# Ledger of designs, part 33: designed miniproteins, single chains, continued (3)

Each design is a single chain, and the fold is of that chain. pLDDT is the mean over its residues in the fold that is shown.

## One batch from the design tools (miniprotein)

Design m9199
Fold by ESMFold2-Fast:
Structure m9199 (fold): chain A 87 residues (1-87)
Amino acid sequence: MKGVQKKFEEGKQLMKEGRYEEAAELFKEVLKVDPMHDEAQKGLVESLEKLGRYDEAIATLDEILSVAPLNKVAQELKAELERKKAE
């Protein structure tokens, strides 16, 4: 938990600057420590969507769902990405 909030805030700042690759890396680090961090899940998915990396975003959500299958945020984000990939 110590440092997780700081990495999350840095990831948000990088997203604001359009530095999506670096933002995605920081959000992944947050999720390694706290897989239930809803805002980091959303930030990671948005960053990877901006980069067109739908498969990578889906794979990360699958990792989260393997640990927390009832995580509604991860379920909704995965369904949205699968729809975008199929289109």
Scores: mean pLDDT 81

Design m9200
Fold by ESMFold2-Fast:
Structure m9200 (fold): chain A 57 residues (1-57)
Amino acid sequence: SLEELAQGLQEALGLSPALARALVERVGTDREALRRALMEELGLSPEDAEALLDKLA
């Protein structure tokens, strides 16, 4: 769910609840869109972004 994804992002990356929720609400749950946002906005490597999304799925 969007809430579980936002919580996972908070725990894994130390994001505030507001930032995690805003990211998920803006980008949605599409894996490729989330991966791009994690890489472009948060500076994760492609490998780290994929590993994080696998843990949150």
Scores: mean pLDDT 78

Design m9201
Fold by ESMFold2-Fast:
Formats: sequence, structure tokens, C-alpha cells
Structure m9201 (fold): chain A 71 residues (1-71)
Amino acid sequence: ELERLRAEIARLDAEAAEALAAGDLEALVAAARRRAELLLEAMRLQGASEEQLEEARAKAEAELAELERLA
């Protein structure tokens, strides 16, 4: 399971890089949002506490908001 999530995250990183190179900020934001969801799931599978998951989720939301502001 964790290996599958890691592979999906790697693919999303590649999609984000392509979107950035193409100047497609909307696609970049979409890829970043999906990547954050998968990172939280991977943390949960690795035994992260509810507090750690909430903090990571809040941080991801803040980073996505900054990225959307730049788009």
C-alpha cells in the first residue's frame, strides 16, 4: 500500500513539473492538491497521530492557498 502511494506521488510530482514547464498553473494546483491527499494517507499508514495528520493537513491547505494566490 505505501509503495503504491509513493509511486502515485512520484507520478503527480512529474505531472506538476510538466504543468509548471507549460505555465499551466491550474493543472499545477490540481496536482499539488492530489499529492497532499496522498501524503496524508501515507502518513496515516505509517502510524501518524491524529494531531500530526491535522497539522499536516492545515499546512498543506496553507501551501495550496499560497499557490492559488500566485496563479
Scores: mean pLDDT 78

Design m9202
Fold by ESMFold2-Fast:
Parts: C-alpha cells; structure tokens; sequence
Structure m9202 (fold): chain A 111 residues (1-111)
C-alpha cells in the first residue's frame, strides 16, 4: 500500500509534512524548505523512485492550492544555481497535475 511504502521513510515523511505546514503558514520559507526537501527526494529517487515520487506528490497535495505557484517560483529561482534541483521541483508539479487523486492519497497516508 502507499502507507507501507511511505512507512519505510518516516524521517523524510515527517520533514515533508513539517515543510508543507511551515510554507502554508509563511510562503516566504518556500525557497529554503522546498530546496531542502527536494534535495532529499532526489537522493531517495536514486534508491527508491516510487517512494520519492509518492513523497513528492504528498508534498504538492499538502501545499494545496498554492502548490503550482510555490513549486514554479522555487524551480525558477533555482534554475541557474541548481538545475537538477529545479527539474526535481518541476517534475513534482507535473506529476501532481497529472495524478492529483494519487497525490491526495499519498498526503492522507502521511496522516
């Protein structure tokens, strides 16, 4: 199940939940927190691409209605400094736009 996959990565799952909560409270933190989370998701993607994709989808769903703006803005800011990290954020947004129901289920699996 989605919950069983995400339960393998409790520290990263908690970081995703906390980052989304902090960004919703203060969108000015998006660059710092999305950079940190996306870097960890990129590292996980090399070992477990399914878990990385589900955590990225959960992040987007937890950000809610502001997800497209926040992910696009952060990716744009990183485009010159860290193009791989920028691409990870764009990939998360593209997956979220393609699979919103899966993203919501992944977010629900985090609690």
Amino acid sequence: SIADILAQYPDLAQEVVEAAREIRADPSKALELLTRVARRLMQLRQQDPVAASLLGLALAALLGEQAPELLTRTARELETRDPQLSEELRSILAAYESFPDLAQRAAEALG
Scores: mean pLDDT 91

Design m9203
Fold by ESMFold2-Fast:
Structure m9203 (fold): chain A 63 residues (1-63)
Amino acid sequence: LDERSAHAQRLADKAREHLLAEGYPEEVANRAANRVFVQSLDRPLTEEEAIALAKEVADELLA
């Protein structure tokens, strides 16, 4: 496991936790977190960017 994968996983975990704290369903939070993980592997995200992306994905899944 390289540093990029570890960083991506931490961002995904934080995004998931944030969505659950805001009342998003677990399935939606998990899917959004997975998108954050994949995107972070492509391009490193800040924590703010990761949370923003997760919310965007979660909102799309609920539409």
Scores: mean pLDDT 82

Design m9204
Fold by ESMFold2-Fast:
Structure m9204 (fold): chain A 65 residues (1-65)
Amino acid sequence: SALEKKKEETYKKVTEALKNRDYKKATDVLIEFSKYLREELKMSIDETSEIVKRILRKATEEAQA
């Protein structure tokens, strides 16, 4: 539940940043989320990259809608 909430929060923040063409903010949010996955949840680099790429893809699609 905590992970799903964090994924949803990250998705919303990245989507909003992309809609505003604030690419620096979108990148910073994804870096903080990657750090959370790796340091708090002890996820592998591969698992973290896969989740981050999925959020970025979904956010990019939504921002272009």
Scores: mean pLDDT 87

Design m9205
Fold by ESMFold2-Fast:
Structure m9205 (fold): chain A 55 residues (1-55)
Amino acid sequence: MTKKELEYEMLKDALKGKKISLEELMEKTGLSRKEATEWLEKLAKEGLVEIVKDP
């Protein structure tokens, strides 16, 4: 298991049932926008979070 896989699993547990924007995810994780976008899309595809666009 890679460090990214472990971090992703921890993030899933922390974000369960929450709405989150790309910018908020980047702030919480320190990921680049490209990596954060991939994680956010994966979380939304799994039905764990709802993606909101930055207001």
Scores: mean pLDDT 72

Design m9206
Fold by ESMFold2-Fast:
Structure m9206 (fold): chain A 74 residues (1-74)
Amino acid sequence: MLLEKGEEYLKKAVEALKKGDYAKAAEYADEAARAAREAKEEALKAGDMEAALRAGVLEGVALIVRGVALLLSG
């Protein structure tokens, strides 16, 4: 659920970037990174290394998208 929410926010962040809405892109990317981080922490506590890796990758991609959006906004 948290991983799925993170994926939805990342999709919204990329769509906002394509539209030139850098403020919304950064906001959605931040939400995606937050959801991914929570998913990663829960997966690690459960010993689910595959889920933890997937969540970690999502967090990393979301932070890159956020950084790009902030760079383009200022």
Scores: mean pLDDT 85

Design m9207
Fold by ESMFold2-Fast:
Structure m9207 (fold): chain A 74 residues (1-74)
Amino acid sequence: SAGEAVAEMLRALADYAAGVNKDEAYQRFIEAAKALGEEVTKETVDRMIKTLQDLGKTPEEIAAALRAAADAYA
């Protein structure tokens, strides 16, 4: 479902932001984005992470927030 794809996309982005299995997390994010009909590149993902970091959040805080958001779609 679209909700499951959004949840997986957010969880994959959280793992990518935290540096957990970064290459696998990137691949999971792209596959979830494809399920939503979105064309996403690594450059786009890196810009999203930079935007969140510019808010003064640590990678761990960003990951926690993204995982909490994902739970709303599960």
Scores: mean pLDDT 76

Design m9208
Fold by ESMFold2-Fast:
Structure m9208 (fold): chain A 87 residues (1-87)
Amino acid sequence: MKKEEEDKKKYKEALELAEKALEYAEKDVEKGKKLLEEAIKLIEEVSSSMGEALRAYYESLLKEGVSEEEAVKETAKKIAEWAKRRL
């Protein structure tokens, strides 16, 4: 019971961080990147495989020539969608 509540709290915090990363991606990309990294770390604590997949997705966007702003936005959207499904 307590572990499920702790996991839900991490999903909620990751969702909030991802939404903030989306907002800051256009205004301050470096802050957006930091917020995204914090969200991914929270996801890794509840699901190591999903955290790794999200990092790989972000890196793949950068390798394809997507801007850091767009890469942060796209990865943040995926974190938000994934977290919402677990809340």
Scores: mean pLDDT 82

Design m9210
Fold by ESMFold2-Fast:
Structure m9210 (fold): chain A 90 residues (1-90)
Amino acid sequence: SSMSREELEKQKARLEETIALLEKVDPNDIALAVYLTQLGEVYLQLGQRQKARDAVQRALAILEKLKPKISDLQYQHIKAQAEAALASLE
């Protein structure tokens, strides 16, 4: 990992706070799917494997709901990042 544990913990806290705020506004926002994928990657780097899986699976669930409302390029890009994170959990 290119980030220190302290930096990862701070990024985790900021992402968790941002996600909690976004959920109150729109639980199906594309930004929420992006931030959940990033949070999953941070959880992976911290060794929090179950939290990483939960965050990424939630991102994919939101992304599937958004599929008819977003471009194929946006869908494929976010899906690829989320699936790469899940593959790291195998």
Scores: mean pLDDT 87

Design m9211
Fold by ESMFold2-Fast:
Structure m9211 (fold): chain A 56 residues (1-56)
Amino acid sequence: SKQEEVSKIGKEFYDALLALGFSEEEAEARAVRVVIEAKGDPEKIKELAKEAVAAG
């Protein structure tokens, strides 16, 4: 389902941010912000997550 896909992508983005050296609190805040900005659209979450990683 779309909800399950959103949860999975959000978790993967969170894990990627942790791997990049972000704290758990920062990674969670950034992942939540991306999901909210994308309004739960998996494709937009992927795009915004990629931009967030590229920006630092």
Scores: mean pLDDT 78

Design m9212
Fold by ESMFold2-Fast:
Structure m9212 (fold): chain A 70 residues (1-70)
Amino acid sequence: MEEVRRLVEETKRRLATATPAEQKELVLETYRELRRRGFSPEEIGEAIGELLETLPPEVAAEVAARLRAE
């Protein structure tokens, strides 16, 4: 969980100054990185859910739709 938490906090910091397009790509990149590192679907779901809560609703919905297509 320490690496997941660290990556989430780093991503949150970047999201605070990002444009909507950058926010979408940052969350998708974080999702891909967590999968690449072999974290469980449950751990990935929690981390991504936390990131989506910090986004504008429209951006969060777009990212969630993209992730469901995976």
Scores: mean pLDDT 80

Design m9213
Fold by ESMFold2-Fast:
Order: structure tokens, then C-alpha cells, then sequence
Structure m9213 (fold): chain A 95 residues (1-95)
């Protein structure tokens, strides 16, 4: 697969994992997860346009945010770690 398409597939997997986690989350966790989903959706849309500028840096910020959320919401840690690994794979695909 082309690098951009591979990155998009991993971003879509991360969004799916976070969306499923948000449905089971309390209100505060749902809001925090929805903000990450929105950020990933913006990145996906830019990649679909062929815009890769700053994307690796934005994905790195999302990885750090998912780590912070895993500490804040230990009950969601497994889902957040899975989403983080998908975001890492998206980042690696763009190199």
C-alpha cells in the first residue's frame, strides 16, 4: 500500500477503538476521547488531500495525549494503549 493510505487505515482503526471506548465511558472521559477522535479526523482529512506537512508532529502529540488519558482513566487503559499503537503505526507509515 502507499504510505498515506497505510497511515489513513491506522488512523481509522484508532478512531474506531476510541469511539467504542467513548460509548462505555463516563461523561468526562467521553468528552476527552471525542476531542482526540476529532483531532484524528482532521489529520485523516488532510492526508486524504495529500497534505503531510506537520502530520507526524500532530500524531506525536496525540500519542502523548493518549498516554495521559490512560493514566487519568485506568479503566480505559487497554483501549487507549491499542489506539496509541495504531497512531504510532500511522506515524511510522509516513516516514
Amino acid sequence: MEKIKEAIEHIEKAIDILSEAAEKADLEAEVDLTMVIMSLSVIKKELEKGNTEGVVEELDKIIKRLEELAEKYPELREELEKAKEEVKKAKEALE
Scores: mean pLDDT 87

Design m9214
Fold by ESMFold2-Fast:
Structure m9214 (fold): chain A 66 residues (1-66)
Amino acid sequence: MTLRVTQVGDLERLDALYEELSADPDFRVERVGERTLLVEQVGDIRSGVGLALRLMGDPDFEVEIV
């Protein structure tokens, strides 16, 4: 599963999210724009589903499954 994550809120939270996900062996994270991360789930499928649900509930982020 691959997620496109875009920061839409005024809070600069993208860098913290990048550092969090880059430390997680279940994910491969690439910064593809100033406000956008591409997150590939490479490990546990439950980690990918959990991340998608968490970020979809966050008003600072828009999440698209690609």
Scores: mean pLDDT 81

Design m9215
Fold by ESMFold2-Fast:
Structure m9215 (fold): chain A 100 residues (1-100)
Amino acid sequence: AQQQADLEALLQAGRIAEAVRKGDYETALNIAKEAGLPEEEAQKIVDLLKAVIDGNTEEAKRLAEELGLDPEVAGRAAQGDPVGWFLLLFQIADKLLAAR
């Protein structure tokens, strides 16, 4: 049961990231809100992923810190580190799971 919930949260985090990558910020925001995040936190998740995809390391670190995520992981993801990207998706998934 817990493993299924963890996988669902990770898949939701991936869907949010894919929507942001496509420039569909409204869909990304709606997925985050449907996962149980308050609108302000959902918007910050979208802004964080946009900063990472845009390579804006300082903005990604700032938004990660505001969300209670690891800013160094967000910084690595923004620099194009695939390990940092996967770790960031796991941190977002944990936040989505905690919102339930």
Scores: mean pLDDT 85

Design m9216
Fold by ESMFold2-Fast:
Structure m9216 (fold): chain A 85 residues (1-85)
Amino acid sequence: DPELAAGVALLALATLRVVYERQGKDEASRILKEGIDKVAEAVRAGNLEEAAKIMRETAQKLRELGDEEGARIVENVAELLEKVS
């Protein structure tokens, strides 16, 4: 179910952002917010391939900050979305 998968992906990203915001990880939280906004736009357009691509770009930005754990979480979510696209 592509719609369910997209909803789960967005919830996972939003949850990670809230956790980071509460931990004072402002830069990582900002990167996640930008990624979430773009992913939501791609999902509204019905483009799950673009949504997964945006998630991978978001993961790369987190990795560039040194957030390997956050990058892996976002990459895993992107892989789940790719499998149902």
Scores: mean pLDDT 86

Design m9217
Fold by ESMFold2-Fast:
Structure m9217 (fold): chain A 58 residues (1-58)
Amino acid sequence: SRDTILRVAAHELGVSEETVRRVLDRVEAGEISVAEAARQLGVSPASVSSLLAALRKA
């Protein structure tokens, strides 16, 4: 489920589930870029793109 993916990602990134969800929701809404999301989460843009793809398939 989406909640499981978000929980695992939050644990791996050392941030809250709320932070991951908020940042990814803003990317999906077109409010921020993938590059901006990557900066906020402390990961590569490729990691953000992979996480978004996983959430879309869930």
Scores: mean pLDDT 80

Design m9218
Fold by ESMFold2-Fast:
Structure m9218 (fold): chain A 75 residues (1-75)
Amino acid sequence: SLAEAARRAAEEGREAAELLEKQGLLEAARLYREAARAAEEAARAAEAGDLEAAKEAARRALELAREGNRILEKA
């Protein structure tokens, strides 16, 4: 389900942020933490049956993750 996928994305984002923070990649870590929060929002909206809010939050999570990846590509 969308809620399960979003929960998984939030967990993975938090784990990635922790790893990046330990490596001193603070800006990338911040973006992955923000992506994880957006994914949690998507999961909660999906669980509440608000598919429009869930899709919007999921889009924000993807955008934030892309920004984090862009920073890593420049490192």
Scores: mean pLDDT 86

Design m9219
Fold by ESMFold2-Fast:
Structure m9219 (fold): chain A 64 residues (1-64)
Amino acid sequence: MKIRVTAPGGRAAAETIAAELKRLQPDAKVTVDGDVATVEFEPTEETRKALENIRKQGFVVEEL
């Protein structure tokens, strides 16, 4: 699964979200460019819950 996360707080917020997803799945491929983090990872219940929490914090999460 590949997702794009846009962080209204800018690069620092995008890097924080990318790091949290990487902690849940160390093999995840992560790229941060400005306020956007692109993450490729195996979809699990834990990663789905993390994405829902990220959406609730006001981040835009898109499946690519």
Scores: mean pLDDT 78

Design m9220
Fold by ESMFold2-Fast:
Structure m9220 (fold): chain A 62 residues (1-62)
Amino acid sequence: MAEIYKDTGEKAFKAKNYEAAIKAYEKALSIKEDPEVQKKLGEAYKKLGEYEKAEEYFKKAE
């Protein structure tokens, strides 16, 4: 389950569909804690201009 959402998020991010990437990564994290996914969420929020949310996830990934 988590791997499917992680793959979906990466595909959406690569397609520059950052809103879909965020939804998929959030689902992945709800199933399994993963610092790499938290970092990807931060990058997706940064692409949408949500800098404060991006920093929050980057801090969690550290």
Scores: mean pLDDT 80

Design m9221
Fold by ESMFold2-Fast:
Structure m9221 (fold): chain A 59 residues (1-59)
Amino acid sequence: GEKEELEKEKKELEEKVKELERRLAEARARGDEETALELDIELGMLLIQIGVLNIILSK
């Protein structure tokens, strides 16, 4: 059903967050501030999307 689809989407986004956190840590470790900023923005956007899904799933 719709809830199962949204839960799957949330899980996929949470996995993407973990991958972005790893890439962000790697970019920071090498001193790539531009890439780190871009990854930070992407991470922030994914966290907002997860937040929205949490609100929808609470319905």
Scores: mean pLDDT 84

Design m9222
Fold by ESMFold2-Fast:
Structure m9222 (fold): chain A 80 residues (1-80)
Amino acid sequence: KLEELRRLLEEAQRAYEEGNYEEAAKYAKEAARLARELGNDAALGAALRLLAEAYEKLGNYEEAEKALKEMLELMAKVRA
């Protein structure tokens, strides 16, 4: 599962860099789901950031806002 999480994050980042924002959002969403299952806060933060950025590029502002809210809540927990 950790290897799969790493792969999903790499795929999401690559898709984003290539301008394939729909694919980036898809991989980032799967990475966030798996990171939540594993309790991996660092990977969840990375996935949520990519997801929010991809959704913003796609004009999906509602979904981007949801990802940003979850990321802010996560940052508040790990910052303390």
Scores: mean pLDDT 82

Design m9224
Fold by ESMFold2-Fast:
Structure m9224 (fold): chain A 56 residues (1-56)
Amino acid sequence: ALPAIEDPDSLAGAEALLELARRGDRRVVPLLEHLARYSPDPRVRALAREALALLG
């Protein structure tokens, strides 16, 4: 199961997801895709896209 992230739209939440992606945890892909498309913070969107690039 995916780990529960209380605030994935925060910069800290996005950085935690990036670290999971660096370790190859593909279970975060749907959440990263959501953040890359819908996060209001451009830094969070950039981190999500970078994490997706590491996994794909």
Scores: mean pLDDT 74

Design m9225
Fold by ESMFold2-Fast:
Structure m9225 (fold): chain A 92 residues (1-92)
Amino acid sequence: PELDAADQARFLAEQQRLRARVARLQRLAGVTAPTVSALFDALMTPQQKQAFIDKAAAIEAQLAADGASEAEKLAVGRQLLDEIFQAMEANA
């Protein structure tokens, strides 16, 4: 279903905040990265990257096993992405 106007505004605001967060990380780290993956390569150790990959895979498998809704998958994905950004910011 279509989001109402308030939900659409919140979604757009969240996307703008994420874009601003990426731009800030690029400035702090002194890198220009076209993707989040390139930022991972610049701002995270191989061990940190592998830990997040393993965590994401385990979460995805559990959500699939539990028959999680799309809303639940998005909420968990947002939480994981926030944790990844926090780790990158700590390393920048």
Scores: mean pLDDT 72

Design m9226
Fold by ESMFold2-Fast:
Structure m9226 (fold): chain A 67 residues (1-67)
Amino acid sequence: MKKELSEEEKEEVLEKVKKLAEEYGLSEEDKKFVVDTARGLLEEGYTPEEVLRIAESLIEGLKKVEE
């Protein structure tokens, strides 16, 4: 595993977050919120695993409210 994320690796993580939000059927505003949060975490140096876990928790919380 690489200690420092490349731009390609960051983009891959953001694509996974976006696809997960789309699969859960989130609104455009909620999808943007989750993706923007994930981007901010990556910029701060969080790992892909940490970012995906945080994004998943946010998506699940938002989806429960949108039931």
Scores: mean pLDDT 77

Design m9227
Fold by ESMFold2-Fast:
Structure m9227 (fold): chain A 65 residues (1-65)
Amino acid sequence: SLEEKQKKLEELNEFLENLPEEDLPYLHELVEELRKKAEGKTEEELLEELEKIYKEVLERSKEKK
């Protein structure tokens, strides 16, 4: 449902706000790539791609050092 998707986005946004500033440029780069490819995609497809980006940034953040 829309409410479930909204709640998930809020949880992801809260998580991203807690990421180190050093990881923000990488997140920004991936989001910009998604925006360039967003033309013609549905909201569901965009949310799926965004979740994939968040997961990738999270893994990179954990490996940092």
Scores: mean pLDDT 71

Design m9228
Fold by ESMFold2-Fast:
Structure m9228 (fold): chain A 80 residues (1-80)
Amino acid sequence: SMEEQAKKFAELMKDIIDNKISREELVEKAREAGLTPGQRARLLRFYDELKAAEKGVTSEEDKKDFENYRKELKKSIDKI
């Protein structure tokens, strides 16, 4: 159902934020969940963008800001 797909999409986004899933596992689980090509593309873009942002974290202040950013992303997902 569309509701189950939306729930699985949200769960995978949280797994990305929490570093609980690899890129390869993300591709596999998104396909197994029956997500659309557009939904899978959005998850992979989100993964790649978050990993790129993480590579920019070089100072203790950047690390704290990045952790706060991750927390705000999770709150946004919980409101869906």
Scores: mean pLDDT 84

Design m9229
Fold by ESMFold2-Fast:
Structure m9229 (fold): chain A 64 residues (1-64)
Amino acid sequence: SKIEELSRLFEEIVQAINDKDLEKAKELLKKARELAEEMLPVDPEMAKIVLEGVDYAEKQIEKM
């Protein structure tokens, strides 16, 4: 399911950020954004939470 894909992406994003692998983190964040956008018409509440998380992570990367 898309929720399972998001869960896996989230774990990989957290690991990439902790490892300071900014290129991988950015690529994974783009995938998470794409999945969230696909979820907007079906599950807008979950999609918004994911998009907020992506925005937060992008700001963290900018500080690194």
Scores: mean pLDDT 80

Design m9230
Fold by ESMFold2-Fast:
Structure m9230 (fold): chain A 68 residues (1-68)
Amino acid sequence: MSIEELIEKLRKEAKEDPKKKITVEELIELVKEAGASQELIDLLEEYKGVELTLEEAAELIEFLLKSL
């Protein structure tokens, strides 16, 4: 799975269940499986302890990718 496919999957799941949340720790595991760079993983680690909706998780990944 690519990062772009992960973002699309998170957004699709968010439309089906807008109240579903994911921890940043779980998001880091998904991002690692999607073959993300260490820089992206390191940036996400700064947000550990935060729970995000799936839409917020997708937006965070997209925002951080633009910051790299």
Scores: mean pLDDT 83

Design m9231
Fold by ESMFold2-Fast:
Structure m9231 (fold): chain A 101 residues (1-101)
Amino acid sequence: ALEALAAEVEAGFRELAATVRDLAARGADPEFIAAMVERAADVLAARVARAVSPETAAEIEAVLREGVARVREALAAGDADAAAATLEETGRRVAALIREA
């Protein structure tokens, strides 16, 4: 169900945000954290593309690309809290698009 997928996506992004905060607090390389976020976004985009229309999948992919870019910028600036907040916001936006599908 689209509602279940939207809820899983939102929860997944909240867990990813918590992971980003934890890794940054442990001194993990910002490039490693950014690569992990990109891989998670790619996996999600592929999963969603199978469940929604091509048009909705394209909108979600654009939101994910914008979110990942902002996360990279925040991590490069040393702001893990801003990176995590961006992930939580991106998850909510993607979940909303899935619910509208």
Scores: mean pLDDT 87

Design m9232
Fold by ESMFold2-Fast:
Structure m9232 (fold): chain A 90 residues (1-90)
Amino acid sequence: MMSAEEIEKRFKELKEETEKKLQELADEAMEDPSKAEELLAEMEEIVEEFKKEAEELKANPSMSDRMKEEIDEAIELLEDAVKKMKEWLA
């Protein structure tokens, strides 16, 4: 079972990887709006996968309340970013 420190490290790595992927897709959508629908679908899929992995980490009894809060904030920020991108491309 992962320690609290291992869970925190894994969450940070997952967050950084997810943010990087979303930024790359967002940049591509801005450069070529004709791909926007396809790229937005990929962004939504990435956020859904992040949410699933984050909820699994959050379910671990070794997870601190602070880390649970950071996970919830990260999910909200990523969902908001995708929503704003949809509104901008519409």
Scores: mean pLDDT 80

Design m9233
Fold by ESMFold2-Fast:
Structure m9233 (fold): chain A 55 residues (1-55)
Amino acid sequence: SLREEIERLEAEMRRLAEQIVAALEAGDEETVERLQREFDELWRRRAELEAQLAA
């Protein structure tokens, strides 16, 4: 279901946020940029599914 997909995306985004924090603390700029791009993709997908659920 759309709700289950949104829940999975939110869990993935949470994990990525934790990894971004860890990479920032390590000073790994390349990893931060990569993970931020991945987070943005998941955020966009979540927003798209939220719009479908609201329709």
Scores: mean pLDDT 85

Design m9234
Fold by ESMFold2-Fast:
Structure m9234 (fold): chain A 60 residues (1-60)
Amino acid sequence: MYKSTLEFESEELAERIAREIREEYPEVKVTVEGKRLTLESDLPVEKHIGIVLRAIGESL
């Protein structure tokens, strides 16, 4: 299992990204702590970054 933590500019943005990831990738465990997003899954960290970038694009 791989764990990645990413920090965003605002809690609102972090929550929007988390919601998008939960909808698109239900197999990924997403935890939000303020401005930080923690992703846990069997996917390597590089895949976590790709998932976050996709979610950002869909949030725009």
Scores: mean pLDDT 78

Design m9235
Fold by ESMFold2-Fast:
Structure m9235 (fold): chain A 66 residues (1-66)
Amino acid sequence: MEKYEEALKLIEELAKAGKSNDEIRQELVDRGLLTPEQADAIFYMADTLLKIGEEIEKELEERRKK
């Protein structure tokens, strides 16, 4: 569903912006994009992806730094 895709993208953006897990979850629920359970499930996926992405990006940046 389109709403689901938008919620996933929003979670990733908010997480990268430094929003807390609680803030992200609450925003999604308040905006009516997800139910609390759906937000929790997607939140876990987004958090995992963000963490992995940050680790990989950090390693690559250190390797290619000037």
Scores: mean pLDDT 70

